# Designed miniproteins, single chains, continued (4), part 80

Each design is a single chain, and the fold is of that chain. pLDDT is the mean over its residues in the fold that is shown.

## One batch from the design tools (miniprotein)

Design m14762
Fold by ESMFold2-Fast:
Structure m14762 (fold): chain A 90 residues (1-90)
Amino acid sequence: AKSRIVGVLGGDEAPVSDAELQAAIAKAEAKGIEISAVLTMGGKEASDEEIKEAIEAIKNKEPIRMSGRVPSEEKAEELMKEMEKHVVKA
């Protein structure tokens, strides 16, 4: 499976590349903006527990990392909706 990276920077529904995400993060940090969440999807399918932990981290405004592929569109939409609360437009 292809890797997808969705961060607090960007806010587009289309996945951003790792280089674009890193550049956006660097710009935000240069402006003194705190980065609260980054979602990375790819490879192995993520477990329900990993999805729940990611959602809880987002709600607590903590950095998240999810290495697995989201198993369904519904779960991906739920994660994206929660992340939108912490998205900083580049």
Scores: mean pLDDT 50

Design m14763
Fold by ESMFold2-Fast:
Structure m14763 (fold): chain A 62 residues (1-62)
Amino acid sequence: ASERFRELIEQAQKAFDQQDYQTASDLLLEAADVREKELGDIGLGRLLRTVSQYNRQLAQQQ
């Protein structure tokens, strides 16, 4: 769970750095699901969903 979360965040950061905002958005949503469902961290999950939505908006502007 925590290792999967770390990998998802690292992959999302790499995608963002490459300006692949759609991939970053998708990875952040998966990280939010892992955090909420496996670790019960609703607060961080909600924050990750917000950042994911922002990345999706950036992708739509490309």
Scores: mean pLDDT 82

Design m14764
Fold by ESMFold2-Fast:
Structure m14764 (fold): chain A 61 residues (1-61)
Amino acid sequence: SLEELREKYESLSEEEQKKVEEVERQVLADFHAAQAAGRAVSPAELTARFTAAVEETLREL
């Protein structure tokens, strides 16, 4: 799964890779905002959201 995602990412254009990186940044920003607001977000929940967001973005490319 992770290896398949890595290979798919490496096959993307530079512009498409930037789109994936932007989605990753947004997920991390949302996580930090939730923590700042005192909302507990588990590492498992963060990993699940991150993986889902990346997979969705890769599927649309």
Scores: mean pLDDT 76

Design m14765
Fold by ESMFold2-Fast:
Structure m14765 (fold): chain A 63 residues (1-63)
Amino acid sequence: ATKTVTVELNDDGDAAKKVTAVATVTVEDGKVHIEVEVSKEGSEKSQAQAKALALNQARAVAT
């Protein structure tokens, strides 16, 4: 089964600059595979935050 988790943040509160992270969770033969893609827009801090949130949500839905 495959599930997708999407997280969107405003870069430094700027609605014109958004950072998006998408985590794809695949469960096959009792193994969990998580892939995360983060947009190139926004600050390094916002990108790291979006990635962390997407990973945390992906781990929660992988159970």
Scores: mean pLDDT 76

Design m14766
Fold by ESMFold2-Fast:
Structure m14766 (fold): chain A 56 residues (1-56)
Amino acid sequence: GLRERARGALEALRGNEVQRRVALHELKISEAEADEILRLPEEEQVEILEEILASL
């Protein structure tokens, strides 16, 4: 579901350089936007990623 996709995207953003690059491209967000998301509490990170994925 969307939440599982959001959790997968979060793991990729926290992963190695290749995983992060692919996730940034698929989510259509910048490195700066990803860094802002990763500074939030984990529940809010997942919620924002669900919103991004739903808007794609």
Scores: mean pLDDT 84

Design m14767
Fold by ESMFold2-Fast:
Structure m14767 (fold): chain A 87 residues (1-87)
Amino acid sequence: MDRIIQAMGQSARRVGMPQSTIDQIVDLARQNQPTNIDQIEDVVSTGIGQGMFGSSTAPMTTFVPDTGRTGGQIVDQVVQITQQILS
């Protein structure tokens, strides 16, 4: 479990997320303890929503300020890097 949580945090950092958002993703991962890719994606999506938009229900089609990427695109990048670390 700790390996998955660490991989998620590292992936969010590599994608350029601020430390506050990385901390939210890690905290949510500790609470939910994801075991598969779908659960990892749910945790990352919630963490990005809370950290970047202040809401876990924020539309993932919304552009994240100064990134040129939508919330969904950032979630996809974090999940992909997490999968690569865990492979």
Scores: mean pLDDT 76

Design m14768
Fold by ESMFold2-Fast:
Structure m14768 (fold): chain A 92 residues (1-92)
Amino acid sequence: MEKKEVTLEVPAGGSASATIEISPGKYKVTVENLGEADVRVAVQASNGTIKTATVPAGGSATLEVEAGDKLNVAVTNLGDKPATVRVTVEKI
């Protein structure tokens, strides 16, 4: 089963992004906010589908997405404190 993880450090009021290379299929994307500020997450699949979630400080969200060859994950920090976000991508 394919599983990948990336950690993003997001400055206060800023953004960070990562591209995750994957095989085609359906994926569970878990976003864990380890920081002190709320974040907005956008997950874009190679087919153009975009799914978004707001993840509160210390919270998590799960998104399901169907992807071809990569996922782009963008995180925007909505607060005045830095955030650390762990993104786990797991094939289902």
Scores: mean pLDDT 82

Design m14769
Fold by ESMFold2-Fast:
Structure m14769 (fold): chain A 66 residues (1-66)
Amino acid sequence: SSVEEIIATRLVQEFGLSYEAALEIARMILDEGQSVEEVAERMVKEYGLSKSKARKAASYVRELLK
């Protein structure tokens, strides 16, 4: 949805992620309710992100939702 796209755009701006990776993080958290660690593991495996960067990006999305 539009909310996922807005969050993905912000992840690209804040963390320099590809739009595809950013959109996946947004979907995993917003639609699937996945934890920061689950998101980080997927992003390392599928997109080659560092685990620390993936955790920071996922945590950032979670903080936006509080």
Scores: mean pLDDT 84

Design m14770
Fold by ESMFold2-Fast:
Structure m14770 (fold): chain A 75 residues (1-75)
Amino acid sequence: KSPEEIALEIVRVALESIEKNRSTLSDEQIEELERLVGEVVEAVLKGDKEAAKKAIDKISKIDPEMAEKMREVLE
């Protein structure tokens, strides 16, 4: 509902997905996902939905399930 609530949901989705897939993701992939999740959170807090979607598209190349869940949160 609020940008802060959306940002918190994005972070929860990211943490859950990274923990679920930690054994299949490399340390480099986890670091990149954390960086991109930070970009999504920053964009959401700024109200920049286009920048948020762009960062999610990059996430989808590493973790498509996480990206799908994040797109649902941005509805």
Scores: mean pLDDT 84

Design m14771
Fold by ESMFold2-Fast:
Structure m14771 (fold): chain A 94 residues (1-94)
Amino acid sequence: STLRRAAERLLELGRRFEEGKISDEEVLEELIELLRELGVPEEVIKALEKMLEAIRAGETETSEELKELQEKAREPWLALAEALAPALEELLAR
């Protein structure tokens, strides 16, 4: 299952982050790659790429462009979370 493989990769990212082996920037880069492989809507990918640019630039305020992209990505993001939840629950129960 594609969703099971995605859930496994998310758990691995979480583990590396908890162990201090990966930065916030690197977590976001890996998440963007994973979501691109899952074929999520372009609005989600663009919103995350803009967040990554802001982190790299050291920006402390959210731009209007980023806010608009986040708003457009909201519904697809929630749909993705709902789709991944059963696979994550199954993996955590094993």
Scores: mean pLDDT 70

Design m14772
Fold by ESMFold2-Fast:
Structure m14772 (fold): chain A 73 residues (1-73)
Amino acid sequence: EVELEEVRVVVTVTGADTLEQMVAKMLAAGEAARAAAEGPVRVGIEVKVAPDASAGDAIEAQMRANEELAAAL
């Protein structure tokens, strides 16, 4: 079967972002990457956590965003 190409999107989160804002930022970046692709792609979000950000919230947001993007295939 045809395997989808994976596009990795790096999203930076800061201490100013809430968990919900982190998820929204990651989903928006993933949707933009999918829209820019020239065919069906699997989008994976990689988070970069600023020193003032909650690492736990960033990891949870990354998991939620990746699950949502995978479900939207």
Scores: mean pLDDT 76

Design m14773
Fold by ESMFold2-Fast:
Structure m14773 (fold): chain A 74 residues (1-74)
Amino acid sequence: MEELLEKIRRNLRDYLVTVEGVPEEVADRAAEIMVRQIREDYERGRLTLEQVRRLAEDVQLALEYINRRGEEES
């Protein structure tokens, strides 16, 4: 689990810096918050381990998940 969350964090952070042009400090904070939300959802049983693996393999899927979560859960 920890390895999957670290992979998601790195992929999200790298995407924000390289694709979106977000400053490294801001991207690190954003990725940390996003991964915290994914961890919380897993701990609450809202995500299966297989779903977390999918998010770790596809940064676009991870971004889409976070955007939908923010829209539906906020």
Scores: mean pLDDT 80

Design m14774
Fold by ESMFold2-Fast:
Structure m14774 (fold): chain A 66 residues (1-66)
Amino acid sequence: KDDDLAKKVAEDFNLSEVEAKAFVDSLKAHPEDKDLINAKARELVAGGKDPKAVNAYLKALVKELK
């Protein structure tokens, strides 16, 4: 379920479920939008997340949504 995936993303990145759901919905609608993915990666890295871990996670997330 998209809701289950959004909840996992919220937990992994310390986001609200609303923010995580909006991001997952956007990725599902535009899975090839590298600008969307890069913008979120920069936001998470600025928040203190490891860049390599964030990039690996987002690549896996995009594959899962297909």
Scores: mean pLDDT 74

Design m14775
Fold by ESMFold2-Fast:
Structure m14775 (fold): chain A 99 residues (1-99)
Amino acid sequence: SADELLQQLLEVNAKAVEFRRKILKAKTVEEILKLLDELVEWVLSQLTDPAVKEEVLKKYEEAKEKMKSSDVEEAKKIALELIEWLLDKLQQVVAQQLA
């Protein structure tokens, strides 16, 4: 229903705000990676299309590769850019269901 889709959009936004806050407070690259693992797992649980799941996993792998050689500040920047991309992707998927 439209109400259920609206609730999903509100949940996606709330999740993004929560994880951005947690990433900004993180003190190590390891902590940032743990937070991203949690967020990506949640994002994948919201998706049914295997092609979209593949795209999300590929984007996360690219972000993780960049973080291997990054300090905490650079890792936070990479993580925040990934969160923005994931949020946009989920909002697009939900919006398409509204027809």
Scores: mean pLDDT 84

Design m14776
Fold by ESMFold2-Fast:
Structure m14776 (fold): chain A 67 residues (1-67)
Amino acid sequence: AAEAAAEALLARMRSGDPTVTPAERALAARAEPLVEARAAEIRENDLRGGEAFVLAQVEEVLREAAA
């Protein structure tokens, strides 16, 4: 649930979903290398760490991209 929602959000930001705002598209472009690297790390960690950890990592990636 949380992992799937977080991954869907990141995927929407990357894919250019028409519901994504221009600001979100710009954020996705800026965060592209971080999102890709962290998404791989999140998937690996989900096998060991669980949903709460995955969600926290997604929030951190989005926060870093916004900074």
Scores: mean pLDDT 57

Design m14777
Fold by ESMFold2-Fast:
Structure m14777 (fold): chain A 85 residues (1-85)
Amino acid sequence: ASEEEREELAERLEELAERAKKSDKPGADGIATLLRAAAEAVRRGDLELAALQAQSAADLAESSGDEELAREAREVARRLEELAR
């Protein structure tokens, strides 16, 4: 992945983390923590770890009823998996 693509994905994950943290839904802090960890993994070039963390965040968001956050986090996770090979 290009440096620009990694920065875009990291920024997207940080935006999703901020949105999760502002939510009053169960598990919001845990979801935000996973998404921020995924952003840091992307910046370090660990795309496989980032994909796993983003997918975990999506699963938690779905379980808490935040379907939009779950969908967006899952899309980022899939993109990270594609870039990781």
Scores: mean pLDDT 84

Design m14778
Fold by ESMFold2-Fast:
Structure m14778 (fold): chain A 77 residues (1-77)
Amino acid sequence: MEEKIKEIEEEVQKARDFLEKAGVPKESIDRIVVTTFAMLARRYGLPREEALAFARKHFTPEQVAEFEALLDGYDAD
């Protein structure tokens, strides 16, 4: 689990650095980073509880709600 979280953190940081170099506004970077993390958590099969714990640690409550909605959108039937 820690290994998957570490790999997701690396990809999120890589995306953030790329977007900063591309001149994307910080607000847009934050939104893209939240979306990227949701996609990677889903792709790597990270448990929902661990993904939410990571989001709560690194994102604002509003971003956590957006992240949760993205996870639910991919998993909902």
Scores: mean pLDDT 73

Design m14779
Fold by ESMFold2-Fast:
Structure m14779 (fold): chain A 76 residues (1-76)
Amino acid sequence: PSQEELDEEVKRALAIISLAVGKLAHPELKEQYDAAIDAINAGDYEKAIEVLRGILEQHPDDRAARSALRIAEELK
């Protein structure tokens, strides 16, 4: 794989890890985190951004969602 492809894969992995950790810390948000993780795994960054913005509207200080949103916007 090219360096650009590796960088994209690393960013995708970091977003997923961030959301997985967030899900463990905030089980109430599990369904929303799972939806965002599924969208990122599917390469559907537009859907991931929509779900993550929904989380942040209710929980603006959610660090995991903010980190994943930044990465999803970069990969779009």
Scores: mean pLDDT 81

Design m14780
Fold by ESMFold2-Fast:
Structure m14780 (fold): chain A 67 residues (1-67)
Amino acid sequence: GKVVITVTGSKPMVDLSGKIYEKGETIEFAEADAVIRQLSDGMSVVTDTATGRQYLFDASHVEITVK
C-alpha cells in the first residue's frame, strides 16, 4: 500500500531538505517505508526510510490516507 499525506490547512508541510508543501499538495510514501512520529502539541514528522528524508507537519493541517 501507499501512505498519502495531503496538506489541507494553512500550515505547510516542510521537507527538512528545504521543499515546502502548501494547501492542496500531496506526497506519497510506500507504506512499509513511512514512519510517522508525534513530536509535541499536534506536530508530527514522517520519515521516508527508503530516502532518509523527513517531513514536518501539523497533524490538524493534513489528511493522512492509506491507499
Scores: mean pLDDT 85

Design m14781
Fold by ESMFold2-Fast:
Structure m14781 (fold): chain A 106 residues (1-106)
Amino acid sequence: SSELEKTKKKLDELRRKAIELIRQGKEEEAIKQVEKLYKLAIDKVKELVKQGKYEEAIELLEHTIRLLEEVRRVAEELGRKKVALEVDIAIGMLRIILSVIKLESK
């Protein structure tokens, strides 16, 4: 949907900002971008689930996990331990949510 694509673009922008801040060593600011990305994704997933749009919710979660895996990789490569830890927690939480939604979609 056009609304799903708009959400994905917003997530991509937050991912790019997080990576730029990680490269600059601005870990606290990078964490704030990761938190915004996580919150936007979860809020939209909740909305999609309430509408019975499980396939779109799954697609959005899988997309968000891929974006966070890229952020984690950059953080790990540059030794940004605080960002890497926060991103790992976010990925873990999203994977649990994805598993629950996949069970409910059956």
Scores: mean pLDDT 90

Design m14782
Fold by ESMFold2-Fast:
Structure m14782 (fold): chain A 92 residues (1-92)
Amino acid sequence: MDLTVLQLSGEVLGTPVGGAIVEQEDGTATVVLSAPTREAAEAAVRALEAAGAELVSEFEDGGRYVAVLRFPSLEQAIAAARAAGLEVAAPA
């Protein structure tokens, strides 16, 4: 299966945030965010939830804060990430 994967990068609260948007087989999209601070991760999560994301999980890994969210579509995930101040790499 040729599923779309997009890179996320940018700053939230002056803190570098990275991650990916992954298209799912059912047409939904999973967003994985990673930030070096809980504050930046929580701010990004709140912005994405306000845009229609469902928080699936959040955890701390190696001093980084990771959040996994789901959107009903890839288009909504891209729009929400950009609204949160994140850069989304164009699909190939």
Scores: mean pLDDT 80

Design m14783
Fold by ESMFold2-Fast:
Structure m14783 (fold): chain A 70 residues (1-70)
Amino acid sequence: SKEELKKELEEVLRRALTLRDAVAIRVGVKEALELAEKAEASEEVIEKLREAQRLRDAEEMRRLLREVLE
C-alpha cells in the first residue's frame, strides 16, 4: 500500500541521516527516490530527493533529507 511505502521511505531516510559518507548517503537517497515515486509522493519531495542525489557534500544532502522528513 502507499501507506507502507511511505513508512519504508521514512525509515530509509532516517537511516541515511545516520551515515557520514556522502557516497553511502547517495545510495540511501536513490532507494528513497524509488520509494517516493512508487508511493506517489509530492513533486516537492521528489525534487528534493533528486537534488540530494546530485549533491557531493554529506551535510548538504542531510539538510535536504531533513526537509523531506518534515
Scores: mean pLDDT 82

Design m14784
Fold by ESMFold2-Fast:
Structure m14784 (fold): chain A 119 residues (1-119)
Amino acid sequence: SEKEEKDKEYKKKLIEDSKKFKEEVKKKGMSIDDINRKLGRDTLLLAAKVWAEKYDPRLLELVEAGDLEGIKEIMEKHKEYLTGLAVAGIALAFEEQGREELAEEISRYGGRLIEESLL
């Protein structure tokens, strides 16, 4: 019951904080759909950043440079620890740079490495 009480208080605070955040962003002229898309994108980009900081911090610089081969080398080296969220975050970073072909290639390559690591 003590753990259930703490979980209820945490969920209540999270809902209240979420509502306040949505109201603040809505005042800036963003729709609820725009907010949800931004939060989803920010989460994926954060997942890629956290993965990079843990396994190879050079990844973020290579993404900015569009160094596809360097990124693939890092992914291959750490493929056992590669996550779909991190791959999606790297792909999203390329999409935001207008590099849709690099985003598609990273999604394809990273997905293949994850599948191979599960077999």
Scores: mean pLDDT 78

Design m14785
Fold by ESMFold2-Fast:
Structure m14785 (fold): chain A 85 residues (1-85)
Amino acid sequence: MSAALKVLEQMREEGFLDQSIIDLAKRDWKAGVEEAIRRLEELYAREPDPKRRLRIGVYIGLLRIIQAIENIEKNREETLRKGLL
């Protein structure tokens, strides 16, 4: 959680995300990450600077990796809940 939140804070500091996204992520992490990806994809489509566009693309990739890890953890918790362990 701490490291992933720092990624969102870094994007806010660089002007890619608003404080409202950070506040959303603190209340509902999944919704906050989904909204962050949506906003970054919109910025990526409009970004004329190749260097800044690459940075946005890297952040989208990092957030998608975070979502994938969270889905893996959720599947693990569901397996444990099923009483197989």
Scores: mean pLDDT 79

Design m14786
Fold by ESMFold2-Fast:
Parts: sequence; C-alpha cells; structure tokens
Structure m14786 (fold): chain A 78 residues (1-78)
Amino acid sequence: SLEELLKRFGELLKELIERGSPEELAALQRELGRIATEAAERLAKAPPEEHQRILEEMVRRLIRVAEETLARIRAREA
C-alpha cells in the first residue's frame, strides 16, 4: 500500500539523516526534489484514475534513491 511505502521511506530517511554527511544529504535532497517535481507535473496533467499509480511510482523511486544513497554511505563507512 501507499501507506506502507511511505513508512519504509520515512525509516530510510531517518537512518540517512543519522548517518549521512551534509554533502551526502544535500545530494539526496536534490534528487528527491527532482523526483517530487516530476511527479507533481505528471499529476497536474494526468486524469484522476492515474493519480494513485503516479504517487506509488514516485514513492518507489524515492525509496530506490534512498536505498542507493544508504548503500554508498555504508560502503564509505566500511
């Protein structure tokens, strides 16, 4: 569900904020902002029946970027 995806994203963000450098967090913020902006543009142009799909795709992309960023942080700490 969208609620479960948002919960997972929140847990990833919490770990990233605790472990990431200012530079890593700035890069993450930029990428998350880009994804959110693209989703907002799609939502504005899409019919209502596609909104759920667009939101779920957005959150899955946010999770992927967060997971990739966390993997890089973990590799740096190794």
Scores: mean pLDDT 88

Design m14787
Fold by ESMFold2-Fast:
Structure m14787 (fold): chain A 68 residues (1-68)
Amino acid sequence: MAAEKGRALGEKGAEIVKGTEVPEGLDEEKIRRSIAESIVLQAERRYGAAGGAAAREVLEKALEELKK
């Protein structure tokens, strides 16, 4: 299903966001957010609104984990 594929893409995206090395002097939180938003957009384009929404849920949780 589209939502399952979006969720799977979101999970891969969460690994990318967590593993991203941010150059010194840049806003790490903003860069990680931008990567997450790009992945959500790709999920939405490939799997529709349901896929985008599922990817967003996974990526928002990953970003909250990184905030702590």
Scores: mean pLDDT 78

Design m14788
Fold by ESMFold2-Fast:
Structure m14788 (fold): chain A 72 residues (1-72)
Amino acid sequence: MTKEEKEKEYLKQIEAIRKGAEEHPDDPRVLEAAARQLESLADEAKKNGVDSAYKKATEMAEEFRKRAEELR
């Protein structure tokens, strides 16, 4: 798999996680689960040198964690 193919796959996974979380925007458990998945994906993207996916996943994970804490 090329770096560009990996980037497309990571961005697709990030989008799927975001859509799932936004279906339950008032459930802190769903937001926390999405944040954990995004954090794992960000770490993987960083190890593979896909900075765009790393940045996007990290920013989205932080936003979901913040929203989840506000709902607790």
Scores: mean pLDDT 82

Design m14789
Fold by ESMFold2-Fast:
Structure m14789 (fold): chain A 78 residues (1-78)
Amino acid sequence: DFDKIVEEALKLAKSLGLDEYIAEVKRLAQENTEEAQLQIKIILLQLKALETDDESEREKLIEEARELYEKLQELLKS
């Protein structure tokens, strides 16, 4: 559910005081393209990695974000 992903990303960015991420997520949500949706998912994973105090979970979240970033790069090359 894309709307839920946007909501979670905005909630986490606000709780962490990352105003630039709030602005970026709002901008990407307005675009509503496949590329924008992937970017919001990447941001959400990065924000979750910043929130977690578990090093193993942080590494997993960063790896998942990296995989989505690779998908984004492939779409942008098309």
Scores: mean pLDDT 82

Design m14790
Fold by ESMFold2-Fast:
Structure m14790 (fold): chain A 75 residues (1-75)
Amino acid sequence: ELSPAQEQQAQAFEQQIQAIINDDSLSKDEKLAQITALTDAFLAQFPWLSDEQKQRIRDIAVAYVERKIAEKEAA
């Protein structure tokens, strides 16, 4: 269960990721670099997460973004 503040932060993070994915002026590499930086900034809010948990979240975020970029390119 997430607090309202955590839900707002998660929603803001999703909106930022979607804005980057939808920015047609950015290359795939530029999008991945910006999303990686945003993910690291987001994870800095959770210092109690283990390095293994943080790495899993990074891996999931990268896989999600690559999938969304591929879907956009296929359209």
Scores: mean pLDDT 76

Design m14791
Fold by ESMFold2-Fast:
Structure m14791 (fold): chain A 92 residues (1-92)
Amino acid sequence: MEKELEERRRREEERREEERRREEQVEEAQKSLIDTGEYFGDEEIGKIAAEALRIMTKNQVPSEEMARYLRQILSAPSVEEARKILEKLKEE
């Protein structure tokens, strides 16, 4: 079983690396979101999205869920609503 355990661990690491690479692509997109962050004329929303992405990446949130949260933050009607989403992520 040791050989099988090593093989599974290596496969898990390969999958984690693929997920991490996808997350790195999302982080690059986050930088462009900050540069594009004229949402409601306030770059603060872009910064909140960047912080949320960092927290989600640290907590290994799936990339699809990360994209969903980022869209919610960027589509928030105000900076206060965006911060509420960020606070929910921080409460983990």
Scores: mean pLDDT 67

Design m14792
Fold by ESMFold2-Fast:
Structure m14792 (fold): chain A 85 residues (1-85)
Amino acid sequence: MLEGPPGTVLKAFGNNAVIEPDELLRDLGLKSISDLKPGMRFNVRNLNTGVEGQATVLGYTADDNPLVRFEGYEPKEGDKFEVIR
């Protein structure tokens, strides 16, 4: 299996980002996308910059990818992040 950062930003729109679902679910300890509820919050660290912030689930795209708002830093497409446990 590939070893890498636990989360990936697929697309970014200001503070909002589309996130790769399987990496996010694994890092949050969730089994399916339906377990990820709008309003859920978690702490994150940007692995490209080392800056810490908070993420809030807003919902899902048409392809059922998580749509998340980042606070504390602005996400960029291709950014890697980890959930702080």
Scores: mean pLDDT 77

Design m14793
Fold by ESMFold2-Fast:
Structure m14793 (fold): chain A 91 residues (1-91)
Amino acid sequence: GSLEPAVRMSVAITRQAEADPVALEAVKAMEKDPEIRKQLLYAFIAANMGRVDDAIAWLKKAKELVEKSDYPEEVKQGIIKVLDAAIEALR
């Protein structure tokens, strides 16, 4: 791809939030969760270093934390959709 991995990941997340109000609320929920935010930060750092497989691993860990969280099911599905878009953008 012509875009750097970190840029592709950022664009994928932003486009999901712009296209879907549920995804926008999910992004806001992720922003407020310190554990999810930490996994996302590690994913961005790995992607910026060109370590695409590591970035994907951190995003998958974020998905696991969301599934184990006490968030409402609709919020979980929104967050998972955003994280899946980021993972696919890195492939």
Scores: mean pLDDT 82

Design m14794
Fold by ESMFold2-Fast:
Structure m14794 (fold): chain A 95 residues (1-95)
Amino acid sequence: MSIDELIAEMARAAAARDFDSYLATMGELVKKIMELSPEQQRAYLEQLKAAVRAIHAAMEAAVTTEEQRQEVLVMRMISEGMIHDIEDHIAKKLA
């Protein structure tokens, strides 16, 4: 599966509230990005950041209960943590 296909699968899983598949797909995407050149890592990181922002905005807009709100907050925290790990990895390679 390509990186673009993995991003599409993340959006599909999030829309279906299949957060286990969302996190599993994001984990695979992170692994693939970590194996790329620094130039490709930066390009895909920006695409991933944009996709994650759009997905979380859509999830937050769909929240109607406190349980759903907590679920979205946890998903955002995990997603932001994964993005931070990629950013830290790229920064270390450029230093």
Scores: mean pLDDT 80

Design m14795
Fold by ESMFold2-Fast:
Structure m14795 (fold): chain A 55 residues (1-55)
Amino acid sequence: GPNEEAAAKAAGVTPDEVREAYRLLESGKATLDEVAERLGVTPEQLGDGLAAYLA
């Protein structure tokens, strides 16, 4: 199940930004790299956050 707080902390973003990032990636409207750039984090940090969100 989702864990927005742990994901947000891991990625260095807000819980709302984690949920929006997941929505954009699931819809295929943006790539991981594009979302990371918009949030001002690395794709690796965002990937770690999303892994925590899906745990």
Scores: mean pLDDT 81

Design m14796
Fold by ESMFold2-Fast:
Structure m14796 (fold): chain A 61 residues (1-61)
Amino acid sequence: EEAKRQALEAFVIAVGKAMGPDYAARAEAVKGKSLGEILAEVKRMYDEDPAAFDAAVAAVE
């Protein structure tokens, strides 16, 4: 449970940084949030700019 939450948290922060400063700051706000809240932020990031999200996901190591 916690390991999955931490992995998703790190992933969202990395994707946010790749998308730009505004998304980076918003993604960092998910630190310590529940799995459901992190998933809701992932959905918002995708819904707002699917192309930028897909490119950021591909660029994340």
Scores: mean pLDDT 79

Design m14797
Fold by ESMFold2-Fast:
Structure m14797 (fold): chain A 100 residues (1-100)
Amino acid sequence: DEKLLKFVEKLLEGLAKIAQWVYKTEKDKEKKEKILEILRETSGKIKKIVDEGIKNKESFEKTLEKIFKVLEETIEELKKIDEETAEKMKELYEELKKLA
């Protein structure tokens, strides 16, 4: 599904940009490590959802619902650690909703 792959590419690019921003701006090493771990885990979960969706010939809509749920969980985890990073993830989430 070309539409799904393009959507996922934009999502992963957005996650990478947030991770790069955290690397450059976060001065607390422990906090930085925790944020980057969450973003890495989120990327891994999304890849598994996409792989399973393709393998099982799942609809684009059902695959997106699972991806958005993971993003919502990521935003809540990030809020507990860093409000600014959580806000950047919310911005990405809203942008992706407009593309869906």
Scores: mean pLDDT 86

